# Ledger of designs, part 56: designed miniproteins, single chains, continued (5)

Each design is a single chain, and the fold is of that chain. pLDDT is the mean over its residues in the fold that is shown.

## One batch from the design tools (miniprotein)

Design m17924
Fold by ESMFold2-Fast:
Structure m17924 (fold): chain A 96 residues (1-96)
Amino acid sequence: DRAVQVLRDEAARVVAALEEYGKEFPGLGLAFQELADLVRAEADRTAADPAALDDEVARVEAALAEIGDSGPAAQPYVDALRAQLAAMRAAVLAAL
């Protein structure tokens, strides 16, 4: 249950960052919003099955790579989100 709470808190932080970054890049706003929706869906899946954590991180990282490829100006934000995903994974694993 502690790992599930850590996952939910960290996923909420990733979603908040995605929503703010989407406001800064209007041409990528839909991509950031779709990724925020993906993070919410994958966090719910991982909360039900913690073994899905690595799959969640891999899917979100793949979607981030597409945003970076489409908008090079957003690359520093994509890199920050990748670091935040790595921190989320480490925090969830430490809580297991």
Scores: mean pLDDT 82

Design m17925
Fold by ESMFold2-Fast:
Structure m17925 (fold): chain A 75 residues (1-75)
Amino acid sequence: SHMEELKKKQQIEEKLNQLVADAVKQGANTAQEIFDYVKKNMDLDEEEKELAKTMSTVAVNGLKDRAEQQELAKL
């Protein structure tokens, strides 16, 4: 069923999101460090690796944007 496949994909995405958040909380500050943490804690297929890579990049960009906004606020 397409609905069962979608639910499984959502569960995988939720687990990936949690691992990305955990990596950042543990001090990972680059996309590579976050991605390596995810790979260490979860066996990923090619599609899941691409998703994890994208999520890692988004997380790092979010941290960088926040730091940049804090620097701009000092001006």
Scores: mean pLDDT 79

Design m17926
Fold by ESMFold2-Fast:
Structure m17926 (fold): chain A 62 residues (1-62)
Amino acid sequence: KSIEVAEKAYKIAKELYDKATERYQQLVADPANAAGAARAKEIQEKYKKSVDFLKKSLEKLK
């Protein structure tokens, strides 16, 4: 069973998603960072998809 590997990957993905969300929120607070905020949002969305994928993978392994 790959549950242990998937759980570790899920935890890492969640941490990256949380950091990306925090960075995005800081960037949107300053209009001068509009381009940076857009990029940060894309990174946040990528990590969210990774979190969702890993969560669904864990569901299938259980």
Scores: mean pLDDT 79

Design m17927
Fold by ESMFold2-Fast:
Structure m17927 (fold): chain A 76 residues (1-76)
Amino acid sequence: MSGREKALAILEVLLKSEEPLTASEIAEATGVSQSTTSRLLNKLEEAGIVKREKVGRRTVYSLAKPEEVKKLLEQI
């Protein structure tokens, strides 16, 4: 699976989730390794697609603009 396909799988999991997810939870849901998931999440955050928040001792991720991600996934 290419880096693009892995990133799209991460975005789909975040779009379908009702709550922010940790990198470990996203990795388990997508089947992507935790290290690759963390790397892709960092790139998606830098691109303004994903937002990162610290909740207590956990780092969680959610979509910055869910509507834009939904449109992107519908075109693929």
Scores: mean pLDDT 81

Design m17928
Fold by ESMFold2-Fast:
Structure m17928 (fold): chain A 80 residues (1-80)
Amino acid sequence: SLEEFKKRVIEELRRARATPGLSAADRATLDATIEAIEKAKTIDEILDHATEAVAALAGTRPDLAGELARRILAIRREAL
């Protein structure tokens, strides 16, 4: 369901935000992404916001970006 997918993606973003040593800029990016996804009305909107966050993190934290991308893809397969 859309609600289950949204919930699980937000949980993964919150997990990423709790990463020790995360920069203030990366933290702000994740916070903004969580807010955008909470307001999202479609699966495509959730995926667009999540993809933008992964792309932003890839420049500073490629390991975190890769982990987040893999987890979101797994959630999509399980929840949709």
Scores: mean pLDDT 87

Design m17929
Fold by ESMFold2-Fast:
Structure m17929 (fold): chain A 104 residues (1-104)
Amino acid sequence: SMLEEIALYVTAVASLYLSGKKTMELREKVKEVLEKYKDDPEKAAKEIRKILLEYGVPKDVADKVAAAVREAMKYAQEGNDAKAREIMEKTVRELFSEKREKEK
């Protein structure tokens, strides 16, 4: 489902900041939030942001991921999975690029 794919994109970003074990734990929590709030993108994004911050993902990264999730979920609700994927892929690409540039 598109919600499963959104969870994988969120998990990919989290993996830049977390151990494999913590990344898998975060993935399950994100999937639970997306399923619970599948009809409420605003609440889903807020809860995902909270989880990311709790696990130690930087605030600016958590804010960008939450905004992308909210927008992607709205397009997924309209049946526009292609746009939802585009938003998530762009966000992951940008955040991976930013992380690489900060590593010396």
Scores: mean pLDDT 86

Design m17930
Fold by ESMFold2-Fast:
Structure m17930 (fold): chain A 78 residues (1-78)
Amino acid sequence: SAEDYRAALEQLLADVDELIQRYKDNPEIVAALEKLRAVIEAALALIDAGASDEEIRAAMEEVLRAIGEFREVYEKAT
């Protein structure tokens, strides 16, 4: 449901903000986290705007892609 997606995205956003603070001295990790943060915020904005199930699904797919991209950067930087 949209409520379940919202809760998951809000938790992920909080985790991203904590990671940005933790890795503040690593510009590559911070840049990847900021990109992920922007994609999460875009998905939350669509849910808040009452976007269609199809639009929300597409936004969630973009969040998953951004997580994968962050993971690749993180594994190379650590």
Scores: mean pLDDT 86

Design m17931
Fold by ESMFold2-Fast:
Structure m17931 (fold): chain A 97 residues (1-97)
Amino acid sequence: AEEAIKLLEEAKEIIEKSLPKLSKDDQATAQSIILMINFAIEAVRNGDLELAKKTLKLLIEIIDGLLSISKNPILKETLEKVKELVEKALEVVEKLL
């Protein structure tokens, strides 16, 4: 479970470093993603791997939706990197199930 948490903490850090470069609306969107990442981390820490899996799958779907409509290249690059880390965290969680 440590590996999944590390990947999610790295995804969170990438978003946090991008926040000062984003509009207020994009910052609110990014902060919502951080909240979902924190929820997934807590699910993993609590051993609720089914909840973690569902949360990570929903997060990937949300990121894909945002990537399809976003016109900001900084937000797009940030979300693409975050998606890769979230997908890797999901693979780790699925192997533990």
Scores: mean pLDDT 87

Design m17932
Fold by ESMFold2-Fast:
Structure m17932 (fold): chain A 83 residues (1-83)
Amino acid sequence: MEEERERLRALFPDATDEQIDEVLELAKKNNIPFDEIVRLLLPFADTPLPIVEAARKYVELKKKGKSFEEIVQELARDALAHR
């Protein structure tokens, strides 16, 4: 957990401690592997889309049975809407 928090801090330096903790809790509560959540968030690191919003939407869409690819495409549209 602490190593995972430090890795997210390094990858997303603009994210707050609250956002990082929420992402980690969402992944843990929904049995999402840390590497899977990192792979999801990395394409959006340089976008205005907050990592916590991306993680929440990933959990929601994954529960609806959407594939990783479908979720990434939907998050890409969200990243364009966040300005």
Scores: mean pLDDT 77

Design m17933
Fold by ESMFold2-Fast:
Structure m17933 (fold): chain A 89 residues (1-89)
Amino acid sequence: LERAVEAAERAAELAEEAGYEDLAGIFRGAAENAREAARGNLLAGVAALILLVGGKIEAERIPDEELREELLRLIEEAQAALLEAMAAE
């Protein structure tokens, strides 16, 4: 779960640096929900996954290829870490 939080936070920083404030907010929301999932809140884990799906849709629309690929990589890392942690229940 720390890996999911770190990946979502890094995605938020990159989106914010590039001027995608709404997308940065989505990734910050995913990181916060991943922290709550780490505390045993399964609904927060589901919310984090939904936010990452929304973030992926928005990231795929970014014209900067390097930024898009890095954001998609971080989203995949966060999703994988969340799914692994939730499956361990």
Scores: mean pLDDT 82

Design m17934
Fold by ESMFold2-Fast:
Structure m17934 (fold): chain A 79 residues (1-79)
Amino acid sequence: AELEELRKKAAETGDKEAIIKVITLETGLPEELIRRMEEAARAGEDRPELGEEIAETYEKNGDTKLAEEIRKEIEEHKE
């Protein structure tokens, strides 16, 4: 539960290491994928494609709940 709060604080602080640490602890995502996501966020770019890749990675890692959460966010973003 506190993980979401921590993610927000890390993003606001702009500390790359904090952001990567939070995501890695939760999912074990590849560093390359995490880096792409962070760069897109900092550039203010759309992240639907990155979100989809992350969701697939979460599912492959056994984090089905997180994958569903991300997919739901992407779908809501379409609207």
Scores: mean pLDDT 67

Design m17935
Fold by ESMFold2-Fast:
Structure m17935 (fold): chain A 97 residues (1-97)
Amino acid sequence: EEKKKFYKIAAETLSELIKRIKQAKENNDEVGLLIERFKLLDFVRSIIDYLEKNFPEDKEIIEKAKELETAIRNRAPSDEVIKLMEELKKLLEEKAK
């Protein structure tokens, strides 16, 4: 089913971004962290657009993705961004089942 495939791929992509952001943070790689945050912002915006068009009933996930997008735009601390990424990942994984 296309919906489950979408959520599975989205969760896997977000999982990889979480790993990269955590690695950049642990290594004090400010440039790498900025690049990964840029990739995360593009990914989250794409997810919001796709969900609003195809699965608008999945309000909880859309709102969590928007919360994450806002945190990135407002340059929230990496720990807050990682927390929101983990929360979004959990919601995506539940929908992939």
Scores: mean pLDDT 88

Design m17936
Fold by ESMFold2-Fast:
Structure m17936 (fold): chain A 87 residues (1-87)
Amino acid sequence: SALSLEEIAAILERRAAELRALLDDPSASLEQRREAISELLMIAGAAYAMGHLELAREAVALVERALARYPEIKLSDEGQAFIESLR
């Protein structure tokens, strides 16, 4: 069954909050942080595609903050271009 846009938005918002908590967890591994950043970029893309620009920008802000905190994690050129497109 198809989910409503409201239900999808609620799921994405909840998942973004979980990923923020994981990135703030000092016990999280580098692999977990890399996966969380990748998932936040997917959430930002999905939010942008559905017109939820506030969530898209918040997810991008979380990614930018995490990349500043963990310089070992690098985005692909496509990921960087996507972030810049939402500024």
Scores: mean pLDDT 85

Design m17937
Fold by ESMFold2-Fast:
Structure m17937 (fold): chain A 77 residues (1-77)
Amino acid sequence: MDEIKLNEAFKAGEELARLVRELLPTLSPEAAAEVERLFLEAEKRAMQAIAAGDYDTAIAILREAERRIREIHERDA
């Protein structure tokens, strides 16, 4: 069970990193800075949750960051 959740957390992190790499070149400098800050904060918090064995929290943090980043992109466009 935990191993499946850990894999899901890593996949969520990879998907978030891919989204950030794709969107950063298309954003205004202000939106790009906000996206980068959110990504770094989410990665740090998710890694702390993973280290604590709280994979559900890590997945939630990464998925919330993905939603917020997509909202920033939509507002910037």
Scores: mean pLDDT 83

Design m17938
Fold by ESMFold2-Fast:
Structure m17938 (fold): chain A 65 residues (1-65)
Amino acid sequence: MDKEVKEEIYELAYKGLKAQANGDIETANEYGEKIQEIAKKYKVPDEEVAEAVGEAAAKVDEEIA
């Protein structure tokens, strides 16, 4: 996956996971949809999407815990 695409997925996942942690499920769903659109547009494998989302989740956990 291109570094720029990975950084975009990471940023969207980070924002979505932060919204979910705050109970804002509507905003979290919007970011999730944007991630899926980017993955479809750039034909990113599910494994690489999961990796970027996992890195964002680790960052959110670090800030909350």
Scores: mean pLDDT 80

Design m17939
Fold by ESMFold2-Fast:
Structure m17939 (fold): chain A 88 residues (1-88)
Amino acid sequence: MEEKTEEAVLTSGSETAKVKVTQVSDTKVEIEAENLKTGEKYTATYTQEGDTANIEGETATEKTSLSSPAAVPMKDWADKTLEFLKSQ
């Protein structure tokens, strides 16, 4: 099975991010997001199990917990990516 990669530019208020989404399976997606205004990079993997999705994220330059302040933008990008995948 071939991995499907899609790229999108998402805007949240005054922030714009380039999001690269790689669907590695029917239940697993890998996300790379770059804030085009700040240059900050976010990575996240989410795995769908039944009707729920488990999200595991980290910054590309530094591994950090989702409880850090940097995790708030990453969650926003992940939520937007999930909405993007639902529209496809």
Scores: mean pLDDT 55

Design m17940
Fold by ESMFold2-Fast:
Structure m17940 (fold): chain A 85 residues (1-85)
Amino acid sequence: MTLEELAEAVKKALEPALKEVKELYENKTREELEKALEEEIKKALETGDVYHRILAELLGLVLENGSLKVAEEAVEKLKKQLEEL
């Protein structure tokens, strides 16, 4: 995978991952979110799929800060950085 291919894969994964994190945060308990984080880490390690890595990172941010805003800000910042290349 080239750096450009990785950047495209990350960019495509950001919005779906943020949507999933938002859905989990709004509908699940903190304990369920912690279990979801563990599952996504395992999937990322097993598959190497960038989607599961991004989802795990965003779930970790939400759990650490207790706020969806941190994940939303991280996604917007990374989207801008990837667009600038």
Scores: mean pLDDT 81

Design m17941
Fold by ESMFold2-Fast:
Structure m17941 (fold): chain A 97 residues (1-97)
Amino acid sequence: MRARVRIYLVVRASEGEVEEKIEQAKETIREIAEATGVKLVSEPKVQVERMVDGSYLITMEVEVEGAESDIKEFVRRLLERLKEIFDAAVVRLERLA
């Protein structure tokens, strides 16, 4: 299966701390992909937006390849880990093939 994983993260932190948390999110994606046997097809794309309340919305996108069960486990574990790092986390999976 080939899929696009879209990640939406919210954090209340200073601008520098946001950059550190983005780095943690990228490392988390890599670690869980390796642990679940999922291949990262693309480098994670990152967009950052400052919200009206002073929080930051971080949108990440990565293309993955693997067995459907491995990709589902990857998404589940990724969401659990990201919720520990960020104030809010949502992961959306889109099947490509």
Scores: mean pLDDT 86

Design m17942
Fold by ESMFold2-Fast:
Structure m17942 (fold): chain A 120 residues (1-120)
Amino acid sequence: SALEEAKKKIVDELIELAKKLVEEKKSLDEIYKEIEELFYKKVKEVAEKFNLSPDELLEFLKELVSEFAEEASKVFSEETVKVLLDAMTKAAEKVLKEYNVPEEKIQEFRKFVYEILEKI
């Protein structure tokens, strides 16, 4: 689907940016900031383009973070993957809040990301 293609494109763009920043020996703080900014921008573009409901946005973000974690774990250290996932989680929570997702569902999303982090 077009939404699945959009998800894969975001994962690829985030991996490529993270690779570039790591190769340039950027600090973890700088990597965090740039990944948070790109993720926020790309997720908002997809949510607007596909007119995602709050529930659809939550599901999209869960799938996106899960697929990213799998791909990132193949190429980055555990420490770097954790920083990337933390940055993405912060951006995701900001988007979820802007789309009026209830706090209980945002907490569910945090728990989902935590469970991914335990498997790394």
Scores: mean pLDDT 89

Design m17943
Fold by ESMFold2-Fast:
Structure m17943 (fold): chain A 76 residues (1-76)
Amino acid sequence: GSADLTEELEQEALNNPELVKETLKLLEKLKEYQKENDVKTTGPVLQKKLKEYQPNQKTLKDYYEALKKVVEEIEK
């Protein structure tokens, strides 16, 4: 996928379905920006931003917070 989860994040997703739903909503928003040809959501740029906001992506919550910050940056 355009954003791969670590094995720990996959396990967290199984234990936290509500957080998965919230994360999916952010991913849907990012897909809409990608359809608008927003270069800020391209794979390499997205990966760099996610790592910048949450360098230690140990949980689904960390990944969610990173995605939220990326979406906020795109929206200004």
Scores: mean pLDDT 64

Design m17944
Fold by ESMFold2-Fast:
Structure m17944 (fold): chain A 113 residues (1-113)
Amino acid sequence: KELLEKAIELMEKVAEVAERLAQESDHPDIARTAERLARFVRESVEKIRELLEKGEYDKAINLAKETVKKVKQAIDELRELADEYGASERVKQLIDEIKKLVDEIEKIVNEAK
């Protein structure tokens, strides 16, 4: 339970960084991808919290693992777009921040089971 709560806090930080990426992005495709990522993560956090409140611990862990997988896919897409469009150093740094957060979440979620 405590490990999943920590993972949720880090997921909220992923959403915050993705929101900043959308605001600071020079390219519409990067901004839209970051906005979709932020919304997806916030929605996932709400669902994980609901499962934890219901005592559905295994379902909460499985949803957290699926969320990590989808965030990693979004990071790969963001990196490809950043390279293709020659994104600013700031945009690349924000993408790297999301990657570091998701790697920490993955480690925590794997320890929770």
Scores: mean pLDDT 87

Design m17945
Fold by ESMFold2-Fast:
Structure m17945 (fold): chain A 62 residues (1-62)
Amino acid sequence: MTPLERAALALFSKTGDFEEAARLLAETKGISLETARRHLVRALLAVFRGEAEPPPASEAPT
């Protein structure tokens, strides 16, 4: 996983919103929104494939 993909995943974990995470990544790294979205998609796909650990999530089991 690239540093940009790790940063995207961390921002997604913090914001809980794909578009907000992508926007923040674009602003902080000086990249386009489309490029930020691509990095975030790749990071999420890596998590889904078991290539990276998912970010911590809050759950209310009952």
Scores: mean pLDDT 74

Design m17946
Fold by ESMFold2-Fast:
Structure m17946 (fold): chain A 57 residues (1-57)
Amino acid sequence: IKEELKKESLKAAKEAKDSDQGIQKVTDLVSKAKGKLSKEEQIKLANELGKKAVDIQ
């Protein structure tokens, strides 16, 4: 589930109009996974994906 969420989040970031939109999409996807991941895992994943979303843009 973490790997799929990471892949989907990075794909959404690539399709974003700009880096701010990419970060927003990544954050939204991680938030939707609340029921599948612990709070600590969500925070860690969001930080890692946010950094990569900026790099992709």
Scores: mean pLDDT 66

Design m17947
Fold by ESMFold2-Fast:
Structure m17947 (fold): chain A 98 residues (1-98)
Amino acid sequence: PNLEVLTKEAKIEVKDAPKIIEELEKEAERLEKEGRYEDAEELRRRAEEIKKAAKELEEILKNPTEEDAEKIFELLTTIGIQLISAAVIKVIAKKKQA
């Protein structure tokens, strides 16, 4: 019902995505150095999914229409899920080391 709210949120996520991706890639490198290869690979996959979703949002935001509202919501949801998944992987990896 509110394309303006969705586009505002999407613009924030697109702006923040590069920093989030960089932080996830640095954490993956740290895990890899610790021998946590599977956890590192999973974090890199999450970073790639965020990158793809952010790129698609950036393209839609050039000329958003009411028909794009559902897709914008789905892409925002995808980014959110990937962020939660990455946080869980980081917590589990740390506990396995202890």
Scores: mean pLDDT 81

Design m17948
Fold by ESMFold2-Fast:
Parts: sequence; C-alpha cells; structure tokens
Structure m17948 (fold): chain A 86 residues (1-86)
Amino acid sequence: SRAYRLQALQQARDVLEKSSQKEISDAIKIVNDGKNFVKAPDSPASDETIAAIKVLKIAGAPELTESTSKQEILDYVDKLIEKEKE
C-alpha cells in the first residue's frame, strides 16, 4: 500500500540521515556485491543502514555506487517520499 511504502521510505530516510558517508558507501557496496547482504567484520555499516539501501533499490533508485554522496541519496529519498505523497 502507499502508506506502507511511505513509512518504509521515511524510516530509511531517518536511518540514512543518521549514517555517515562511510557507512552509506559500505552499505551500497554490500548490497551491490550480493554477499547475502551480510556486512564484512571491518565494515562500519549497520544492519539498519543496509536495510535502508535495500528499500531504495526496491523503490527503483538509479544505480548507486560507493561514490554516491550521502546528500545525493538523501535528496533522492526526499523525491521518492514526495512522489508517494502525490
């Protein structure tokens, strides 16, 4: 439902806002590598940050890379949230 998708995007936005650039970059790498979505022992990425990136991928985010900035990701999430409110 729209309400469920909106809530998931808002939760992802909150997690990503609290995440560092390094955590976000590592989470994108983990999701893109397809390593059963388990973080490496030396990765600072939390399970919550990894889950937030998965939400963006499911919502149809453009291809994300390790070099995608935190601000670009937050701007993209804000656009997705606005679209769901329409």
Scores: mean pLDDT 74

Design m17949
Fold by ESMFold2-Fast:
Parts: C-alpha cells; sequence; structure tokens
Structure m17949 (fold): chain A 78 residues (1-78)
C-alpha cells in the first residue's frame, strides 16, 4: 500500500541521515529531512538539508545511495 511504502521511504531517509550526518546534528537533520520529504521528495529533501546543515556533495550522495539501496530491497519483496 502507499502507506507502507511511505513508511519505508521515511525510515530509509531517517536511517541514511543518521548514518552519514555527524551525531551532533543528526537528530535535527533527520527531523528536517522528514518534514521536507512530503513537500519536495527525496532529492529535494536531501538538497535542502545539505544546504541548511552544510553537508558536502559526498555526504549528500551517500544519503541518496543508502536510500536507493533500501528502496531497491523493498521493491524486490513486493
Amino acid sequence: SNEDFDKVVEQALADAVRQVVPPEIAEEAEKRALELLPKVGILGAVEEVGKEFGLSEEQRNAILDLVAQKLAEYTRKV
């Protein structure tokens, strides 16, 4: 269902941000990414969080790679 998929996307983004972002700002960055997700999508959320929290291109790409991996795993099971 859309609800189940939305939850997987939210969890994937939250986990990716926590893994890549420095622990001092990880909670704030995660919260902001989840607020942005329904408004601008995954790419937009990562871009805006990157601007607000000073993430490098490498860090933004790492977040996107982790999210893509999680979504690929979910699609194989459905």
Scores: mean pLDDT 84

Design m17950
Fold by ESMFold2-Fast:
Structure m17950 (fold): chain A 120 residues (1-120)
Amino acid sequence: SSEDLLEKLEQIKKGLEEELERFKADPRISEDVVQAIEIIVEAVEETIEELKKNPEMSFQEIMDLFVEKFEELAEKEELSPEVRELLEEFLEKVKEAKSIEEFAEELVKFLLKLHDLSLS
């Protein structure tokens, strides 16, 4: 249901905001990696606001909207080639997601790759 999807997206946003604060607190994490997480948080937030206006949206419509918002936000930011490549890989995986659980799994994998990039 759209109510269940909204609740799951709100939980994902909260988890992302907690991870963003952890990344900001670590002096080893580069500013462009922090910016990449901020882009994801904002894209999820904008998707939540549109779902609240249109509660009958399907999961695929929600993912399409997230992808659109993500691409718009990413194009406005000057990110390193390495961070941009990871964002593009994440976006392709999101396009293939069939459930909110798969979306959350790809998001966790993306965050781990960003962390590894900063620590290597």
Scores: mean pLDDT 84

Design m17951
Fold by ESMFold2-Fast:
Parts: sequence; C-alpha cells; structure tokens
Structure m17951 (fold): chain A 63 residues (1-63)
Amino acid sequence: SNLQKGQQLLQQGQKAYQQGKYREASQLFSQASEYFDEAGDQEGAQQANQKSQEALQKWQQQQ
C-alpha cells in the first residue's frame, strides 16, 4: 500500500540522515511525503516533508 511504502521510505531516510547522507535523506523523505499524501495521511506527509527540508538544509551547510 502507499502507506507502507511511505513508512519504508521514511525509515530509509532516517538511516541515511543518521549516516550524514543528507541529500539522499532529503530525497527519501520527499518520496515518503508523496506516498503519505496519496494514502490520505496528511500529518505523515507534512512530517516527512519537514524532515526533507531539514535534511536539505543540512546538505547545503556541508558545502
């Protein structure tokens, strides 16, 4: 289901973030947000989108 795909991508994004792979984490969180939105989980979509933006900011700070 779209909900399960979103949860899987969220977990992968969190692992990438913990490894300092912020660009990869941002992309994974962004994809998770899309799947949560498609599943009707608006709160999950917003949380994943926020994490994506935080990861993107971290990546930009590394450069």
Scores: mean pLDDT 88

Design m17952
Fold by ESMFold2-Fast:
Structure m17952 (fold): chain A 77 residues (1-77)
Amino acid sequence: LDPEALAQALEDTLLAYGVDEEFSRKTAEEFREAYEAGDIEKLREVVDKAASKLNPEAADAVRSFGRVAEAEIRRKK
C-alpha cells in the first residue's frame, strides 16, 4: 500500500464523518509516519488516541485503517 494514498483515504474518510479538518490532517500525518516507519506500536497509539476522541463511526473507520496498515507492515517483514 502506498503510504500517501492510505493517509489521504483516512483523512477523506474522517472529513466525510464530520471530523475537524485540522484533527483529520494531523491524524492522517501521524498515521502515515508510523506506517512508513513500520512502527506497529506507534501506529496503534495513533489509532487509539484518535478513536478515543471521535464519534463511533469515525472511530471505527480509524480502527479499520489501523488494521489494514498493521497487516501490511507485518507482510513486509
Scores: mean pLDDT 83

Design m17953
Fold by ESMFold2-Fast:
Structure m17953 (fold): chain A 61 residues (1-61)
Amino acid sequence: SSNIPSPLGIEFEGVTPSDELVEAIVAGQWAKIEELGFQVLVNRQASTEVKAGDIVTFVKT
């Protein structure tokens, strides 16, 4: 059997995620995440382009 790596690493910087934020993340609603006042960082850089294996960090603005 092959090991299946996590497609994304998810981090939260300085904030406890709300149920609404978690639901938006699970649904892949990036625009909703930004509407909730979070900056999205992909591999520690501000970006809207996410691919498998990337680390996504959510920072409350």
Scores: mean pLDDT 68

Design m17954
Fold by ESMFold2-Fast:
Structure m17954 (fold): chain A 80 residues (1-80)
Amino acid sequence: SVKEKAIEAVERYKEKVYELLDKLKDKYSDEEIEEMREYVEKEVKEQLEKIEKASEEEQKIMLEELESRIEIVEEILKKI
């Protein structure tokens, strides 16, 4: 379903952002990295709640936006 794909995309986005944060450990303090991780966890939780309440058309738009964000993070990861 579109909902299942959108939920999976949120999890993939989270994993890619966490990979990026791991590579940034040399540039930021452990405290700053932890704060960024907490922010990501909060955003992921809020996004999953929005997907659960969204219509199928809204879920499709959210999926397309998440796929685009994943591509951006992957491009950043290639340069680090």
Scores: mean pLDDT 86

Design m17955
Fold by ESMFold2-Fast:
Structure m17955 (fold): chain A 71 residues (1-71)
Amino acid sequence: EFDKLLEEIRKLAPGDGEAFAEELRRTYEAAKQAGDEVRIRTLLKIAETAVQAAREGRWVEVPLTFEEVRA
């Protein structure tokens, strides 16, 4: 569930993670309203990767991948 991934991000990376999770949430809601299945899929992967990276102490790499959501 996307909401659960956002909550994990907030827990694992306080501060930076909160801002990132809120931006992901807003972008995901916009993609859902537009019916953009490609963006929805990409955002879910970004959220999953963010949780994994935060757990592994590699949080600094996560925000860069968000910029790739273009197609």
Scores: mean pLDDT 72

Design m17956
Fold by ESMFold2-Fast:
Structure m17956 (fold): chain A 81 residues (1-81)
Amino acid sequence: ALSAEAQALIDQLVEELSKLAPEHREEIRKIILDTALGRLSPEEAAERLTELLRDAVPEHVEELRAALEGQLTQLREVANA
């Protein structure tokens, strides 16, 4: 089972990203959960999330990818603690 801290980070990330692409909420949650559980690398998850969010933030896609990779790496560290 994931720690309360990891679960809180998952819920926060899902809520924030789903505001940008509410039609992809379910896919976003799955990608973030799979990252926390070690089924996706932070790099792979950041690429997938960035693609889902491209239409919402096309001018900042590279900045978004870098930020997501950092946040997903932190989530993996918290989940493995």
Scores: mean pLDDT 82

Design m17957
Fold by ESMFold2-Fast:
Structure m17957 (fold): chain A 81 residues (1-81)
Amino acid sequence: GLFYEMLANQYRRILNLAKQGKVDEAIKQAERLAKFYEKFDPETAKKLREASNLLKQGKVDEAIKKIEELAREYEELARRS
């Protein structure tokens, strides 16, 4: 439903920033999103922090892959809910 669609859209936003070479902005968005999810969904927060750490290490393609996996997961949840 709408909740999972909103989450998927947040991941798409981070992906678009990373793909545009706006790595610092992508890191900031991922870190903020992880902070907001720490109390609601700690597993998703952990995955977002892993992606953010990959971006900080210059492993942009690996980070993009992880964020795409999160986007697809939440798109699937939106479709099934």
Scores: mean pLDDT 81

